# Designed miniproteins, single chains: the designs that were tried, part 19

Each design is a single chain, and the fold is of that chain. pLDDT is the mean over its residues in the fold that is shown.

## One batch from the design tools (miniprotein)

Design m636
Fold by ESMFold2-Fast:
Structure m636 (fold): chain A 82 residues (1-82)
Amino acid sequence: SEEERRLERKAHILRALLLSEGDLRKTAELLGVSQSTVSRQVKELLKELGLKSREELLEYFREKLENTSLESVLELLRKETE
């Protein structure tokens, strides 16, 4: 579904952002997309979750994740956005 595809895109971006410690350029390189795409998607995630910065986003998810596997990130995003 479109909803599931959106969650998967968000999970890939969040996972790459966690692995790169918030570096947008590194995140873009990991995902094979433009830095502007990453920036836009991160901004949308911040808005959706009511968070103010990339650092706050990283702290929020680092506390809740046991590991940075795609499955763990997807599961947590479903829980936080529903």
Scores: mean pLDDT 80

Design m637
Fold by ESMFold2-Fast:
Structure m637 (fold): chain A 60 residues (1-60)
Amino acid sequence: KYEEGIKELKEGAEEVQKEADRIMATGTPEQGEAARRYADSFVAGANLAIEKLKEEEKKK
């Protein structure tokens, strides 16, 4: 069960990072910077959630 949540969070983070790379590739510096910042924030949040889920699994 937790494994499914972790997988979705990882996939979401990867999708956001890929989207940021795509926006940067379009040659729009301001949009690229904003997209990267958003991706960084999303990844940070996803990593925290993943750590919480892993910690729950380890204890149980």
Scores: mean pLDDT 77

Design m638
Fold by ESMFold2-Fast:
Structure m638 (fold): chain A 83 residues (1-83)
Amino acid sequence: SEAERLTELSIGHIAAALAAFGKEAARRAADVGIGAAHRRLSPEEAEKVSARIRAATDEIVGEKGEEYAERMRRLAEEAAEED
């Protein structure tokens, strides 16, 4: 239950960091989640949670992260043009 909760929170933080601050922030959020897993869980559970966090980070930042960042940049440019 703690392992599952920590995994869900970490993935949520990674997605939120990407949306607000970009790819580097998303990767740093992943590192924080992995560190928390190693401090709070057994070694076996920490490995499982870390593997899930790494896989989710690769998916969020790799394939979807670039498209999301480009969409946010375009919206910011459109807002600036209206001023």
Scores: mean pLDDT 75

Design m639
Fold by ESMFold2-Fast:
Structure m639 (fold): chain A 94 residues (1-94)
Amino acid sequence: SMMEEIVKKVEEAAKREIEDAKARLKLSEEQVKKLEEFVKKVLEAIRNAKSYEEFVKEVSKIALEEMEKSSEELQKVIQRIVNLILSEVEKAYR
């Protein structure tokens, strides 16, 4: 499925971003887990969205809710993950 291929690419890219952030910012296991749960919610949004516009709206909502609960450093990581995911999904929808 094209959708599952997108989901796998996004998941792999997001995992690499989390690993980079963990090393660079010395994130705690709790912070890493929060980022992983955030990514899981975004991957579910990819599977459930019927259009790119619907996906962007849902991801923006999920990201804002997570950022409100996060430190300034984590907010920057979340923003990088969001930009990465939106870029990959946009390429798939063309």
Scores: mean pLDDT 82

Design m640
Fold by ESMFold2-Fast:
Structure m640 (fold): chain A 63 residues (1-63)
Amino acid sequence: DLVEELVKEFGLSRSTAAKIVKLFEELLAKGIRDLDELTKALKAAFDLPQAEEIALFLLSREE
């Protein structure tokens, strides 16, 4: 479960992790799988210092 993995790996609240996963799924549905685009979307939505690390983690789990 990506939500629980984000909570454990990055210390995020379950609510924040769920919103991140939802955004990631929306971007994948649009065909966006680029690290730079995902990182920018996460920074814009959540102002997270770990946005690039979270983006890398999510993309690695899709493979």
Scores: mean pLDDT 80

Design m641
Fold by ESMFold2-Fast:
Structure m641 (fold): chain A 78 residues (1-78)
Amino acid sequence: MIDEALELAEKDPELRELVSRYAFLKEAYKQGKISKEQYDRARAELREALKKHGIELTDEELDAFVERYRAREAARAA
């Protein structure tokens, strides 16, 4: 499922934006810069977008997907 989500993100600009937003807001939440409501909403939006494409991830798998996508993006930028 995570590999399918990664392939989908490469082809879907909207999904890429949601992944980037979630990653940014997750770090901001860890630093105390945003509310839990904003963080939970970003997670829900990303999860809903993936479900529309038939991909259901647990919270743990969603975090792993986002981390793998960000690592791939960083490697491409380096």
Scores: mean pLDDT 79

Design m642
Fold by ESMFold2-Fast:
Structure m642 (fold): chain A 99 residues (1-99)
Amino acid sequence: MREREEELERLRLLTEAYAMIMAKKVAEGKVAEEDLERLAAREPELEAMPEEEQLERLLELLTEIMSEEELEEAKELAERLAKARSEEERREILKEAAK
């Protein structure tokens, strides 16, 4: 694979995993409202960015508000997603992890 395409796919998988862990913690009431407001305030800025930059900025913001435990959970989820052999398998992994 081309280096840039490989890196972009890695960023997509990481962002999906981080977002899924964060969504689960929000549903459980474990994320501070102030942290959610901080993320939401950046949404218009992120939407204006190219996809690669948007993914990088989202990961930075999520890393700031997530605990070390949540970051490890997200990394483990990203590794599982990367090892998935089909889109259907990826959906099942996400369903188990955060739904």
Scores: mean pLDDT 72

Design m643
Fold by ESMFold2-Fast:
Structure m643 (fold): chain A 81 residues (1-81)
Amino acid sequence: GPRGRSLDARDLTSVEEVLARLDEVVPTLEPGEILGVVLPASLQARADELAARVEERFGLPARVSRSPADGTALLLVERPA
C-alpha cells in the first residue's frame, strides 16, 4: 500500500501558515508517500480551498478526506511514485 506520513497543523491559524509549513515538509516527501495533514478547527471549512492551493503551489495531487461521523477534514497530499 502507499507509504503514509502525518503532519499536525492544529497549532496554525491561517491557510498561509499551513502553506508555509508545507514548504518545509513537501520537499522531504519520498516518491509514493502520502502526507496526511491534520487541520485546525478554524480551517475545517476551508479544507477544499487549501487542497486547491496546495495543488497550485506544489504541483502535487491534494484531496480532502472527511469523517462521516462529524465531518472532520484531513488534507491528503500525494507525491507520485
Scores: mean pLDDT 82

Design m644
Fold by ESMFold2-Fast:
Structure m644 (fold): chain A 92 residues (1-92)
Amino acid sequence: SRAEVERLLREFREEVRELAGSGSATPESLVELVRRHARRLFEVAPRELWPLVERAFEEVLEELSRVAPPELLEAIRKTFEEVKEEVEAERA
């Protein structure tokens, strides 16, 4: 449902902010967090809501751009796109 997707998007944003704000965050931990949340979001969301998931992800990247180097932002974006393609293939 849309409400479930919106709840998962809030959880994603909150975990990213918490991890990015922690003194123990690593590039690998941020990429893994994004992979985990992206997979769950695309598996749960109906196809019609995938643009909502993608827009929310772009907002998260914009917030991260203030603290993360460009190379890490690119790695995160690639991970998100790879997960989307994997779930799309699995659901076809």
Scores: mean pLDDT 84

Design m645
Fold by ESMFold2-Fast:
Structure m645 (fold): chain A 79 residues (1-79)
Amino acid sequence: MEELRKKAEELYKKFKEKGITPSEVYRLAAETGDPLYLAAAELLRADEVKKNLSGGARDYFVRLERELAEAAIEAEKKK
């Protein structure tokens, strides 16, 4: 479990460093079928939501995107 979370976090940091958008990472996930790419995309989207929204709406959508990232990690674990 921890190993898969570390891989998702590593992909997220690498994509963030390179300035890759969530949309591009979603495309890579679709092409590869790799749920860890979906997890990285959701973590990147959480960062965008955090920058563009405020108050309760921001907190709600940031939580939702992080829950989607965890679901993608669990999908890889069940593979």
Scores: mean pLDDT 76

Design m646
Fold by ESMFold2-Fast:
Structure m646 (fold): chain A 109 residues (1-109)
Amino acid sequence: MSKEEQERKGFEALKNASLEKIKEVIKEELKKHDIELSEEEIEILAKAIYEASKSLDLSKKPEEVREELIEKAVKIAYELGSTLPEEKIRMIIEMVLSAAINAPEILTE
């Protein structure tokens, strides 16, 4: 499978993922990286990624889809009351994206 095809499958899995599945992926990635966040911050990030993912245009290049997702999710996270630095929000979104690209099945089961 090509890198572009693998990335597209990851974005498709994320777009079709439930809020609960996104939240679980965030929790697992935070655990792998020894990052502690409050349940409230995890909920905000999960909702932000979920809402941003629904509006993804998968006909665009993977690089454009990635940047659009990050930009939208950061904006929504702050609208939902996130107090995290933007760099930390971006890092967590990138971790979730990498997980979705490497193992799209974690979001579709």
Scores: mean pLDDT 82

Design m647
Fold by ESMFold2-Fast:
Structure m647 (fold): chain A 94 residues (1-94)
Amino acid sequence: SEEEKKKAIELFKDAITVLENVISRETDEEYKKKLQELLDKLRQAVENNDIEGAIKTLEEARKVLKEIAEKSDGYLKWFYEVAIKYIEKVIETI
């Protein structure tokens, strides 16, 4: 429904903020670039009201965040795991 689409877009905007926060804390230039490309794709999908494109981008972001988390320790790993849980909740809710 139109109301469900509006709620989805709001959740995608929150996911954009989560990815921005991840990028700001990442020091690996290759991961930063990959996450930035995903952020740009998500922003474009949201701007175009492309729900399916946004979901696919979030699924790709989840995979990348998991890859980074597996290579991280302690506090940094915990931070990425929190981001992953948020992205998964957004995907599950839509």
Scores: mean pLDDT 86

Design m648
Fold by ESMFold2-Fast:
Structure m648 (fold): chain A 92 residues (1-92)
Amino acid sequence: MTATVKVYQDGKLVYEATSEDKDFRRAAFEGLEKALAYAKTLPGRVRIEVTAESEEEAQELLRVARGLAKVYGLRVVSERIDGNTVTIDVEP
């Protein structure tokens, strides 16, 4: 299964992490880890989006994203779930 995590800055796609695993959650975790590590290298605010397979998975991915943001020393300034899509805005 493939998970894709997208990073946007100023409305432009600046980074895309695609990860493969037999477990979607592991693929999504790896993608989020790569995306947040990349976000840490950027000046200013970035938006990170990942689409889950279900609303339950979206809630879990939001918790994972919040935890990883703390690990990378990023501040979560907004968070939202729209259907199965998790969106967080982070800054240094």
Scores: mean pLDDT 82

Design m649
Fold by ESMFold2-Fast:
Structure m649 (fold): chain A 93 residues (1-93)
Amino acid sequence: SASEVAQKIVDMSPEQRRAFLAAVRAAERALVDELAARGELTPEEYAVLMKAIASSKGQLTPEELQKLKDILARHPDVAARLQAVIAAVVAAT
């Protein structure tokens, strides 16, 4: 869950936190690449999702955050799959 992920991140050393976040980002990128390859995402949706994965909190503009929110609202299964990927990385670490 998001709460369990947040607690684990808080309890991590800075080095462990960086390694964990890198693993999460790699897994999220792989999922987005797979969905794009299957034609489940438009090129614009792919670009916004990849930018969101590459960016830390606060690096997205309000317009980019709104676009991300709209994409996830249109693709609730993508949001669920991203959460499942994060949970799998947490379980593997």
Scores: mean pLDDT 71

Design m650
Fold by ESMFold2-Fast:
Structure m650 (fold): chain A 58 residues (1-58)
Amino acid sequence: SELTEKMIELVKKNKDKSGEEINEILAKEFGEELSKLSADEADEIVAAAIDEANKLIK
């Protein structure tokens, strides 16, 4: 939840950038934190952040 919030805020700051650029920023900023989670938890957080990010970019 906290990680998802941070990812969403980062997307909000970069909402004028392309989806590819945002994905690159997310991977660079949160890759280490995501690696600390289980695969299922990481997948859920990334999916939730991407869904919310898509709402903000559109």
Scores: mean pLDDT 71

Design m651
Fold by ESMFold2-Fast:
Structure m651 (fold): chain A 84 residues (1-84)
Amino acid sequence: SHMEEELRKRKEEIARYIKETYGVELPEEVLERSFEIALYIAEKLREIGAEIDALLKKEGLRPELEVSEEAIKRAEELEKKAKE
């Protein structure tokens, strides 16, 4: 049942993301089918991503977004302030 609950939460998160981002509310049946396909694609992309990451590490290359790094640093500063 744990996996079933986790999959349910993931489907809810995806439905919410699509609604908030694109303003579209997909029928549950479409979400179920799309989720199955998305999981399969995500797994294949994860394999490809791991292969690309391995290749980039061999070449000493790592794509990095400066904006994301700044966002992480800001989050760390906020966490330190909250801990105080």
Scores: mean pLDDT 66

Design m652
Fold by ESMFold2-Fast:
Structure m652 (fold): chain A 79 residues (1-79)
Amino acid sequence: MEKDKEIARILAEELSAREAIYAAGELSAQGKFESALAVLEAARPKLTEEHIPLLEELLAATRDPEVRALLERIIEEVR
């Protein structure tokens, strides 16, 4: 679990903001919520107000409370 989380974080640093959001969505859909959180945290400095619609789509699709809380916080920060 920790190993997968660190790999996801490293990969997210190489991804574009949009690619990182899609990757977090896929990880969340697979139930890999800690990896999804790691990807979103690593992508956070790349996220801008232009990404809000995609972040809101991920928020609507996500069932995990921690992933939802992070997405809501990121959306507030980039508004």
Scores: mean pLDDT 78

Design m653
Fold by ESMFold2-Fast:
Structure m653 (fold): chain A 73 residues (1-73)
Amino acid sequence: GITVPPFDPRIQQRQNLMDMVKKNSGKDYKDLTKKQLLDMIRYARWLLANNPDARYQQSLRKGIATLEKVLKK
């Protein structure tokens, strides 16, 4: 488990980025740096642990899988 505040404007900005990434089906993931990919994966994993919305969790899992696939060159 990762200790992250439940509300932080900077975290919300990362959430919005993650939402855009998952909606675009990984189209632009390959253009992200390794650090950006890792940060997005870490944030998505934290959301999976702390968000009970099953549909959002499923979308996040698919997004994480896509990001990990891009990272694992």
Scores: mean pLDDT 62

Design m654
Fold by ESMFold2-Fast:
Structure m654 (fold): chain A 75 residues (1-75)
Amino acid sequence: SEEYQKLLKEIDERYERAREKVAAGEMTVDEAVQELARFTASLLEKALKEGKLTQQQVSDLVLEAQRRIRELKEA
């Protein structure tokens, strides 16, 4: 759905910014992980409240965010 794709894009854009800041020495990996986790939690809480996504789509977005967090830790 359009909503799912928009939320996935927001997670990807936040991940890219976090990755760039870590690479530039502007923040630690741990700080970047914490920021990305907080951002994702807020984003998904809003999506759940609005009821615009299925339970499966929310679960998929959680999994996608967890994958980004792992990649950030391994970078």
Scores: mean pLDDT 82

Design m655
Fold by ESMFold2-Fast:
Structure m655 (fold): chain A 62 residues (1-62)
Amino acid sequence: SEAARRGDVEALRRIAETHPDLGARLAAVVALARLGDEESLRHLAEHHPDEKVRAAARNLLP
């Protein structure tokens, strides 16, 4: 359902923003891209404190 998809996006966005492991943050960015959540990818590309997360989000935007 769309509600379940929104819940998954929120969980993945939290992991990408705050998880202590860089690999987990990058995996969450890839998962958001697979879900087609351009809004979360744009937010991470502009605002994440870690340049590696910003770069990954930019590279996965269409």
Scores: mean pLDDT 82

Design m656
Fold by ESMFold2-Fast:
Structure m656 (fold): chain A 74 residues (1-74)
Amino acid sequence: MEKAEEIARKVAEEFGDPEAYEPLLRVAQLLLDEGHDEETVYGALRVIARLAKERGVDIRTLAEQLHDALEAQR
């Protein structure tokens, strides 16, 4: 849990979007639970945040969509 919290907080802080913390935390928790390492998860969350910014979409929205897609894979 603490590792997911640290990663999600870092990404939310980097992109200046504190409201993205909770959705990013859920994605980070899921990826870590699946056995991905911290470096990979941090990179993935940064890609989500960057893509959301480039597309003019909330990071929250894109993170929620990805979480739902990953959950559906299980």
Scores: mean pLDDT 82

Design m657
Fold by ESMFold2-Fast:
Structure m657 (fold): chain A 89 residues (1-89)
Amino acid sequence: EERKKKLAEIAPDIVRGVADIVKGVLLVTSKREGLDPEKVEEALKRIDEVADRHVARLEQLIKEGKSYEEIDAEVRRFAEELSRVLREF
């Protein structure tokens, strides 16, 4: 289970990386398609807030020695919430 432990330890970095990629895509799309700058700024802020919350929760789970399954479930919750933010944009 060394592989699962290492994956759990990098889960916060995965969440941050995904959020950064999504923000990058929104910025490029905004410039290309002339999206409302205020709506783009609000979406970027919401993505950061979602990422920060889930990173904090993941760091707590890792510190408490929670199972890989619990850490994976938290990453899935992040993905679901991020997808909702993008659908509402």
Scores: mean pLDDT 84

Design m658
Fold by ESMFold2-Fast:
Structure m658 (fold): chain A 57 residues (1-57)
Amino acid sequence: SSRIDFLQHEREKAERDIEQAKRDLEEARQAGDFFREVGATLSVIGDEENLRLAGQL
């Protein structure tokens, strides 16, 4: 159904966003950019929380 397809799409998007955020965090660490590393860490935390909430829907 369209609702199940929508929820599956949101979950897949959240999983992709987490993977991208993890890559951004690793790149920031490699570059030694402290402020970018902090921002990327917060993005990972937010994306993981969004995935957790999507799993409860």
Scores: mean pLDDT 75

Design m659
Fold by ESMFold2-Fast:
Structure m659 (fold): chain A 86 residues (1-86)
Amino acid sequence: DIFDSLFLGSSPITKEFFLSQLRADIRAQVKHLMEVQGLSPDQAVQTVTDNYGKYAKQVWKLSDDQVNAFRDYVYQVATEIAQELL
């Protein structure tokens, strides 16, 4: 699990808080893209996944393997949220 590696030596609360905030932000972005921008579920999921992938690489300076694992996580969460909003 990428988050177990990134938060190695951190308290469980720090990891849980980060994941909670990340899921809330993904939800807000998917909801906005679908409800305000009128994007399809697939388009909203892809847009959010691509935006987080760029952020992880450019701002967090993650390796390509870490970026890919993070993108996979965002894609799964965004897909679940998009299906809930249909």
Scores: mean pLDDT 83

Design m660
Fold by ESMFold2-Fast:
Structure m660 (fold): chain A 73 residues (1-73)
Amino acid sequence: SQAILDRLAAEREEEILERALEAQALEPVDPKKAKLLRLETEEEIIEAALELGADPEKAEEAKKFLAEQKEKL
């Protein structure tokens, strides 16, 4: 079962990395879209942290902060 969890974690890490690279590539062309993509990546990181036992109250506060940043775009 650990091998399955390790594989799923690796797949999630790859997806997060790909999204971060996409945001970096977009920054000089469309900084607003790059910012949105970074905020979406941060939301995915928070969700992953929650699955690993992070404090749900702190995670909820972080998500609200990210949502406010997205609304200002």
Scores: mean pLDDT 77

Design m661
Fold by ESMFold2-Fast:
Structure m661 (fold): chain A 77 residues (1-77)
Amino acid sequence: SSMLKTRMLNLVSSVTSAVLDGDDDSLDAYVDKLLTYVDDATAAQVKAMVAQMRAETDKNRIYQLGGAIARLVLAAA
């Protein structure tokens, strides 16, 4: 549904912002909420991509990874 897709995109945006801010507590909360909307296989991929975002020092690459997570979760919904 369009409402579910909007909620998932807002959560991915929040994940990206939390990574950029170094806010691990907010990041974990947003990721946990996002994972409630996807299957276990997609959840594992999202967790791996979030770990990759945490390792990135280039803000533009963090935004690109956020976009990749958005595409992944929308395809799985």
Scores: mean pLDDT 86

Design m662
Fold by ESMFold2-Fast:
Structure m662 (fold): chain A 86 residues (1-86)
Amino acid sequence: PGFASTKEEALAALDRMYEHFPSITEEQLEEIKKMIEEAKTVEEMAEVQIITAMVIEGYPIEEVKEALEKEGPEAVAERLEERRKA
């Protein structure tokens, strides 16, 4: 239990998602893995999870990062919910 355990779980979940969602490219997978490795707080890990979910829905990583910085994680999560309803 701890931050290292959280990173390990995130990496395992990402590998499973990649197998089930062929829309994710190897480049996107590597960028997400890098973000997990660079995350230093639980809040940063939550942002990586939002980015991963948005990438599955077809958004580019850079667009999601811009939205997180500009609008915050709550607004980005709301946008994800709206897209899933459509």
Scores: mean pLDDT 71

Design m663
Fold by ESMFold2-Fast:
Structure m663 (fold): chain A 93 residues (1-93)
Amino acid sequence: SSIIEKLRRILEELPSMTPEQMLRAVGEAILLIEEFLAKNKLSEEQRQRLIDIAQGMRQLAADYLAGKLTVDQFKAELERLLREAIRILEEAE
């Protein structure tokens, strides 16, 4: 789907992103997840997992802005959350 392809593009670009680009990518990824949730009927488990990932992305950005994470930690955790989101979206199609 176009949503999955957009998330894969963010994941591909992530290694070269600045912190400012990663913060924008968090916002874009959350909106893409919310769009998928609005347009698709999912199991309660799949829905909750995607909500948890979106909330995790928000918390990750907040923790980085609060100085709780290094750039490398922010990047690694964002990669993990993006990969989890893509997997769930692929399973839901």
Scores: mean pLDDT 90

Design m664
Fold by ESMFold2-Fast:
Structure m664 (fold): chain A 95 residues (1-95)
Amino acid sequence: SVIEAARKAIEKSDLPEETKKRSLENLDYIREKGAEEDLATSLRVTALAAEERGLPEKIVETLRKIAEGEVPEEVDKRTGRLIHKVLESVVATLK
């Protein structure tokens, strides 16, 4: 599940606890709206944008893994922030 992969990625990240809590609440909202496909698409688009901007391949690969429902082993703070922004954006689109 993309939602489960994103949840575990947030939990593994070095994000502040308040940011993690908000991200997990956003994830629950996406699940309740049945918008998992919108989340997957947004993660893929974000990964492509990161690649075009020359961000490290590990960041791009991590975002793509989550979009395919795969739990990443490690999530750095930068990748965690990108996931958080994706969740905020998807929720804003659904409201």
Scores: mean pLDDT 87

Design m665
Fold by ESMFold2-Fast:
Structure m665 (fold): chain A 68 residues (1-68)
Amino acid sequence: SLLEKAKKALTEKADELIAFSRAQGLDDYARRLEEVKKRIEEAKTWEELSEAAHEFNDLVHEISERLA
């Protein structure tokens, strides 16, 4: 299904950012990303996935600002 493929793509991106965050010593952000990854994996609808994706994007921006 398209939902399943979208979830897999987003969890892959989350895993990459989690690994990067840990490598940079941003363990609190890595933990928050793991919480969002869990919500992505548990999403049963496009609405739930969209909400998790927005939270993921917010964390991407926060990490970017933290490293600036």
Scores: mean pLDDT 88

Design m666
Fold by ESMFold2-Fast:
Structure m666 (fold): chain A 74 residues (1-74)
Amino acid sequence: TEELLAQLGLSERNRAALRRAMAGERLSSDEVLAIALELSAHPDLARALALVGQLPLPEDTRATLIAATRATQP
């Protein structure tokens, strides 16, 4: 799980937010946007989305992050 988080290449702040989400906390809209923007900047978006899909996140949180990341593609 921590290994999957490390592979996402996120900032410490966004990784901390994902750890809180994995503990069952709801992410704010600002946190979702920050994570989505960082993920969408990844050179391999398909890999990043697959890694997010493997995280033990609440279903709603995972779906929101994937949708937001797809929506923020350049």
Scores: mean pLDDT 79

Design m667
Fold by ESMFold2-Fast:
Structure m667 (fold): chain A 100 residues (1-100)
Amino acid sequence: MLEELFKKLQEEADKLANDPSLSEEEKREKVTELTAKLFAAALQNKDEFLRRAIELGLVDESVLDLSREELIELFLARAREEGLAEENLERFRRALEKIL
């Protein structure tokens, strides 16, 4: 699930980066909105998101005891390990803040 979301985010970010009709600010805003929509569409609720992350080995059961802020930092650390670009990590943080 998260790997599919990262791939889709990267593909859409690349499309927006190559759109000459959009300003850099508009591109950033649209990618942020797209990221939020993709995560919202992939999630039934917070518990389902965490369950799937555990099943994929991205996090362990200890996440159930973490604060919202600690969960966000954990997922961002994992995204960095997967090679997500720093600019896309900022967008991912904003998406996590909206859904967690």
Scores: mean pLDDT 65

Design m668
Fold by ESMFold2-Fast:
Structure m668 (fold): chain A 80 residues (1-80)
Amino acid sequence: SREEAVQEIRDAAIKADRAIKAGDTEGAIKAIEELVKIAEEYGLLEAGIRALEGLLETAEEYGNEEAAARARELLARLEA
């Protein structure tokens, strides 16, 4: 359902945020990609964009350049 998809986006965003803060770049990128897949599949683009904006800020704050680059790329894709 859409409500379940919104919760899955939130859970993936929390997972990505924790991974960034822990220095787990691989886990962060995987969780970022998971949330975007859900957002695209269910047409929850605004929710995906908001989650990616928050994760980009966290990645920049913690100096995770790879996670930040992936978040920017996927933001551009969802905003297209």
Scores: mean pLDDT 89

Design m669
Fold by ESMFold2-Fast:
Structure m669 (fold): chain A 70 residues (1-70)
Amino acid sequence: MKKEIADILKKIAEEYGLSIEDVEKLAEYLAKNLPGWSKERVELLVASAAALAKAKGETTLKLEHIEAVL
């Protein structure tokens, strides 16, 4: 589960041209806050966070972006 979330984070960040601040920390946060999650729901959330980071002119996906879209 945690590894699958980490893989989603890496894939989406790469698609948006972003680096990730801390993959393990973000994956752990998502696993804790979305215990009944589906892969599709996690992908949509991470994509929303990545889009927010890009809209703010940032080059790194951070926990603050994920928290903002939760």
Scores: mean pLDDT 82

Design m670
Fold by ESMFold2-Fast:
Structure m670 (fold): chain A 73 residues (1-73)
Amino acid sequence: MKEEIKKLYDEALKNIDDPEKVQSIFDKILELLEEAGVPDEVIEKIREAFQLMVEKGDVEKAKKLFDEAIEKL
């Protein structure tokens, strides 16, 4: 799971210019996290990371927040 989510995040970064593709990848990550029973606080951090990446273009801050969330897995 942790490695799969990291691969999906890297795929989203490679497709950052395609918001629909990034949203699709994010939805897949959410599905995996929900199926694994991950705490809402971790899910919210990952959601915030994607929002920073897509809406604000703050890739560095998004990556830091994502890595902090993933460390809890």
Scores: mean pLDDT 80

Design m671
Fold by ESMFold2-Fast:
Structure m671 (fold): chain A 70 residues (1-70)
Amino acid sequence: SDAGRGLLGALEHMKKNGATDEEIDGGIEGVRNLEKLGAISKEEGDKLIEAVRNKDFDKAIALAKEVEAK
């Protein structure tokens, strides 16, 4: 499953180009998909979603990379 890599690419795109509401919603859905796959805990997902909602893409990217490294 390339879900984590897809999420990272989306977050990097949003950081570079800005994020629409649709892109924010897509990012949140990507995090929830990682939770459903067991790749990330609910607590880790909630922190990632909070960073995405706050448009703190540097923090969101850092958190997503830490999750991928597990």
Scores: mean pLDDT 79

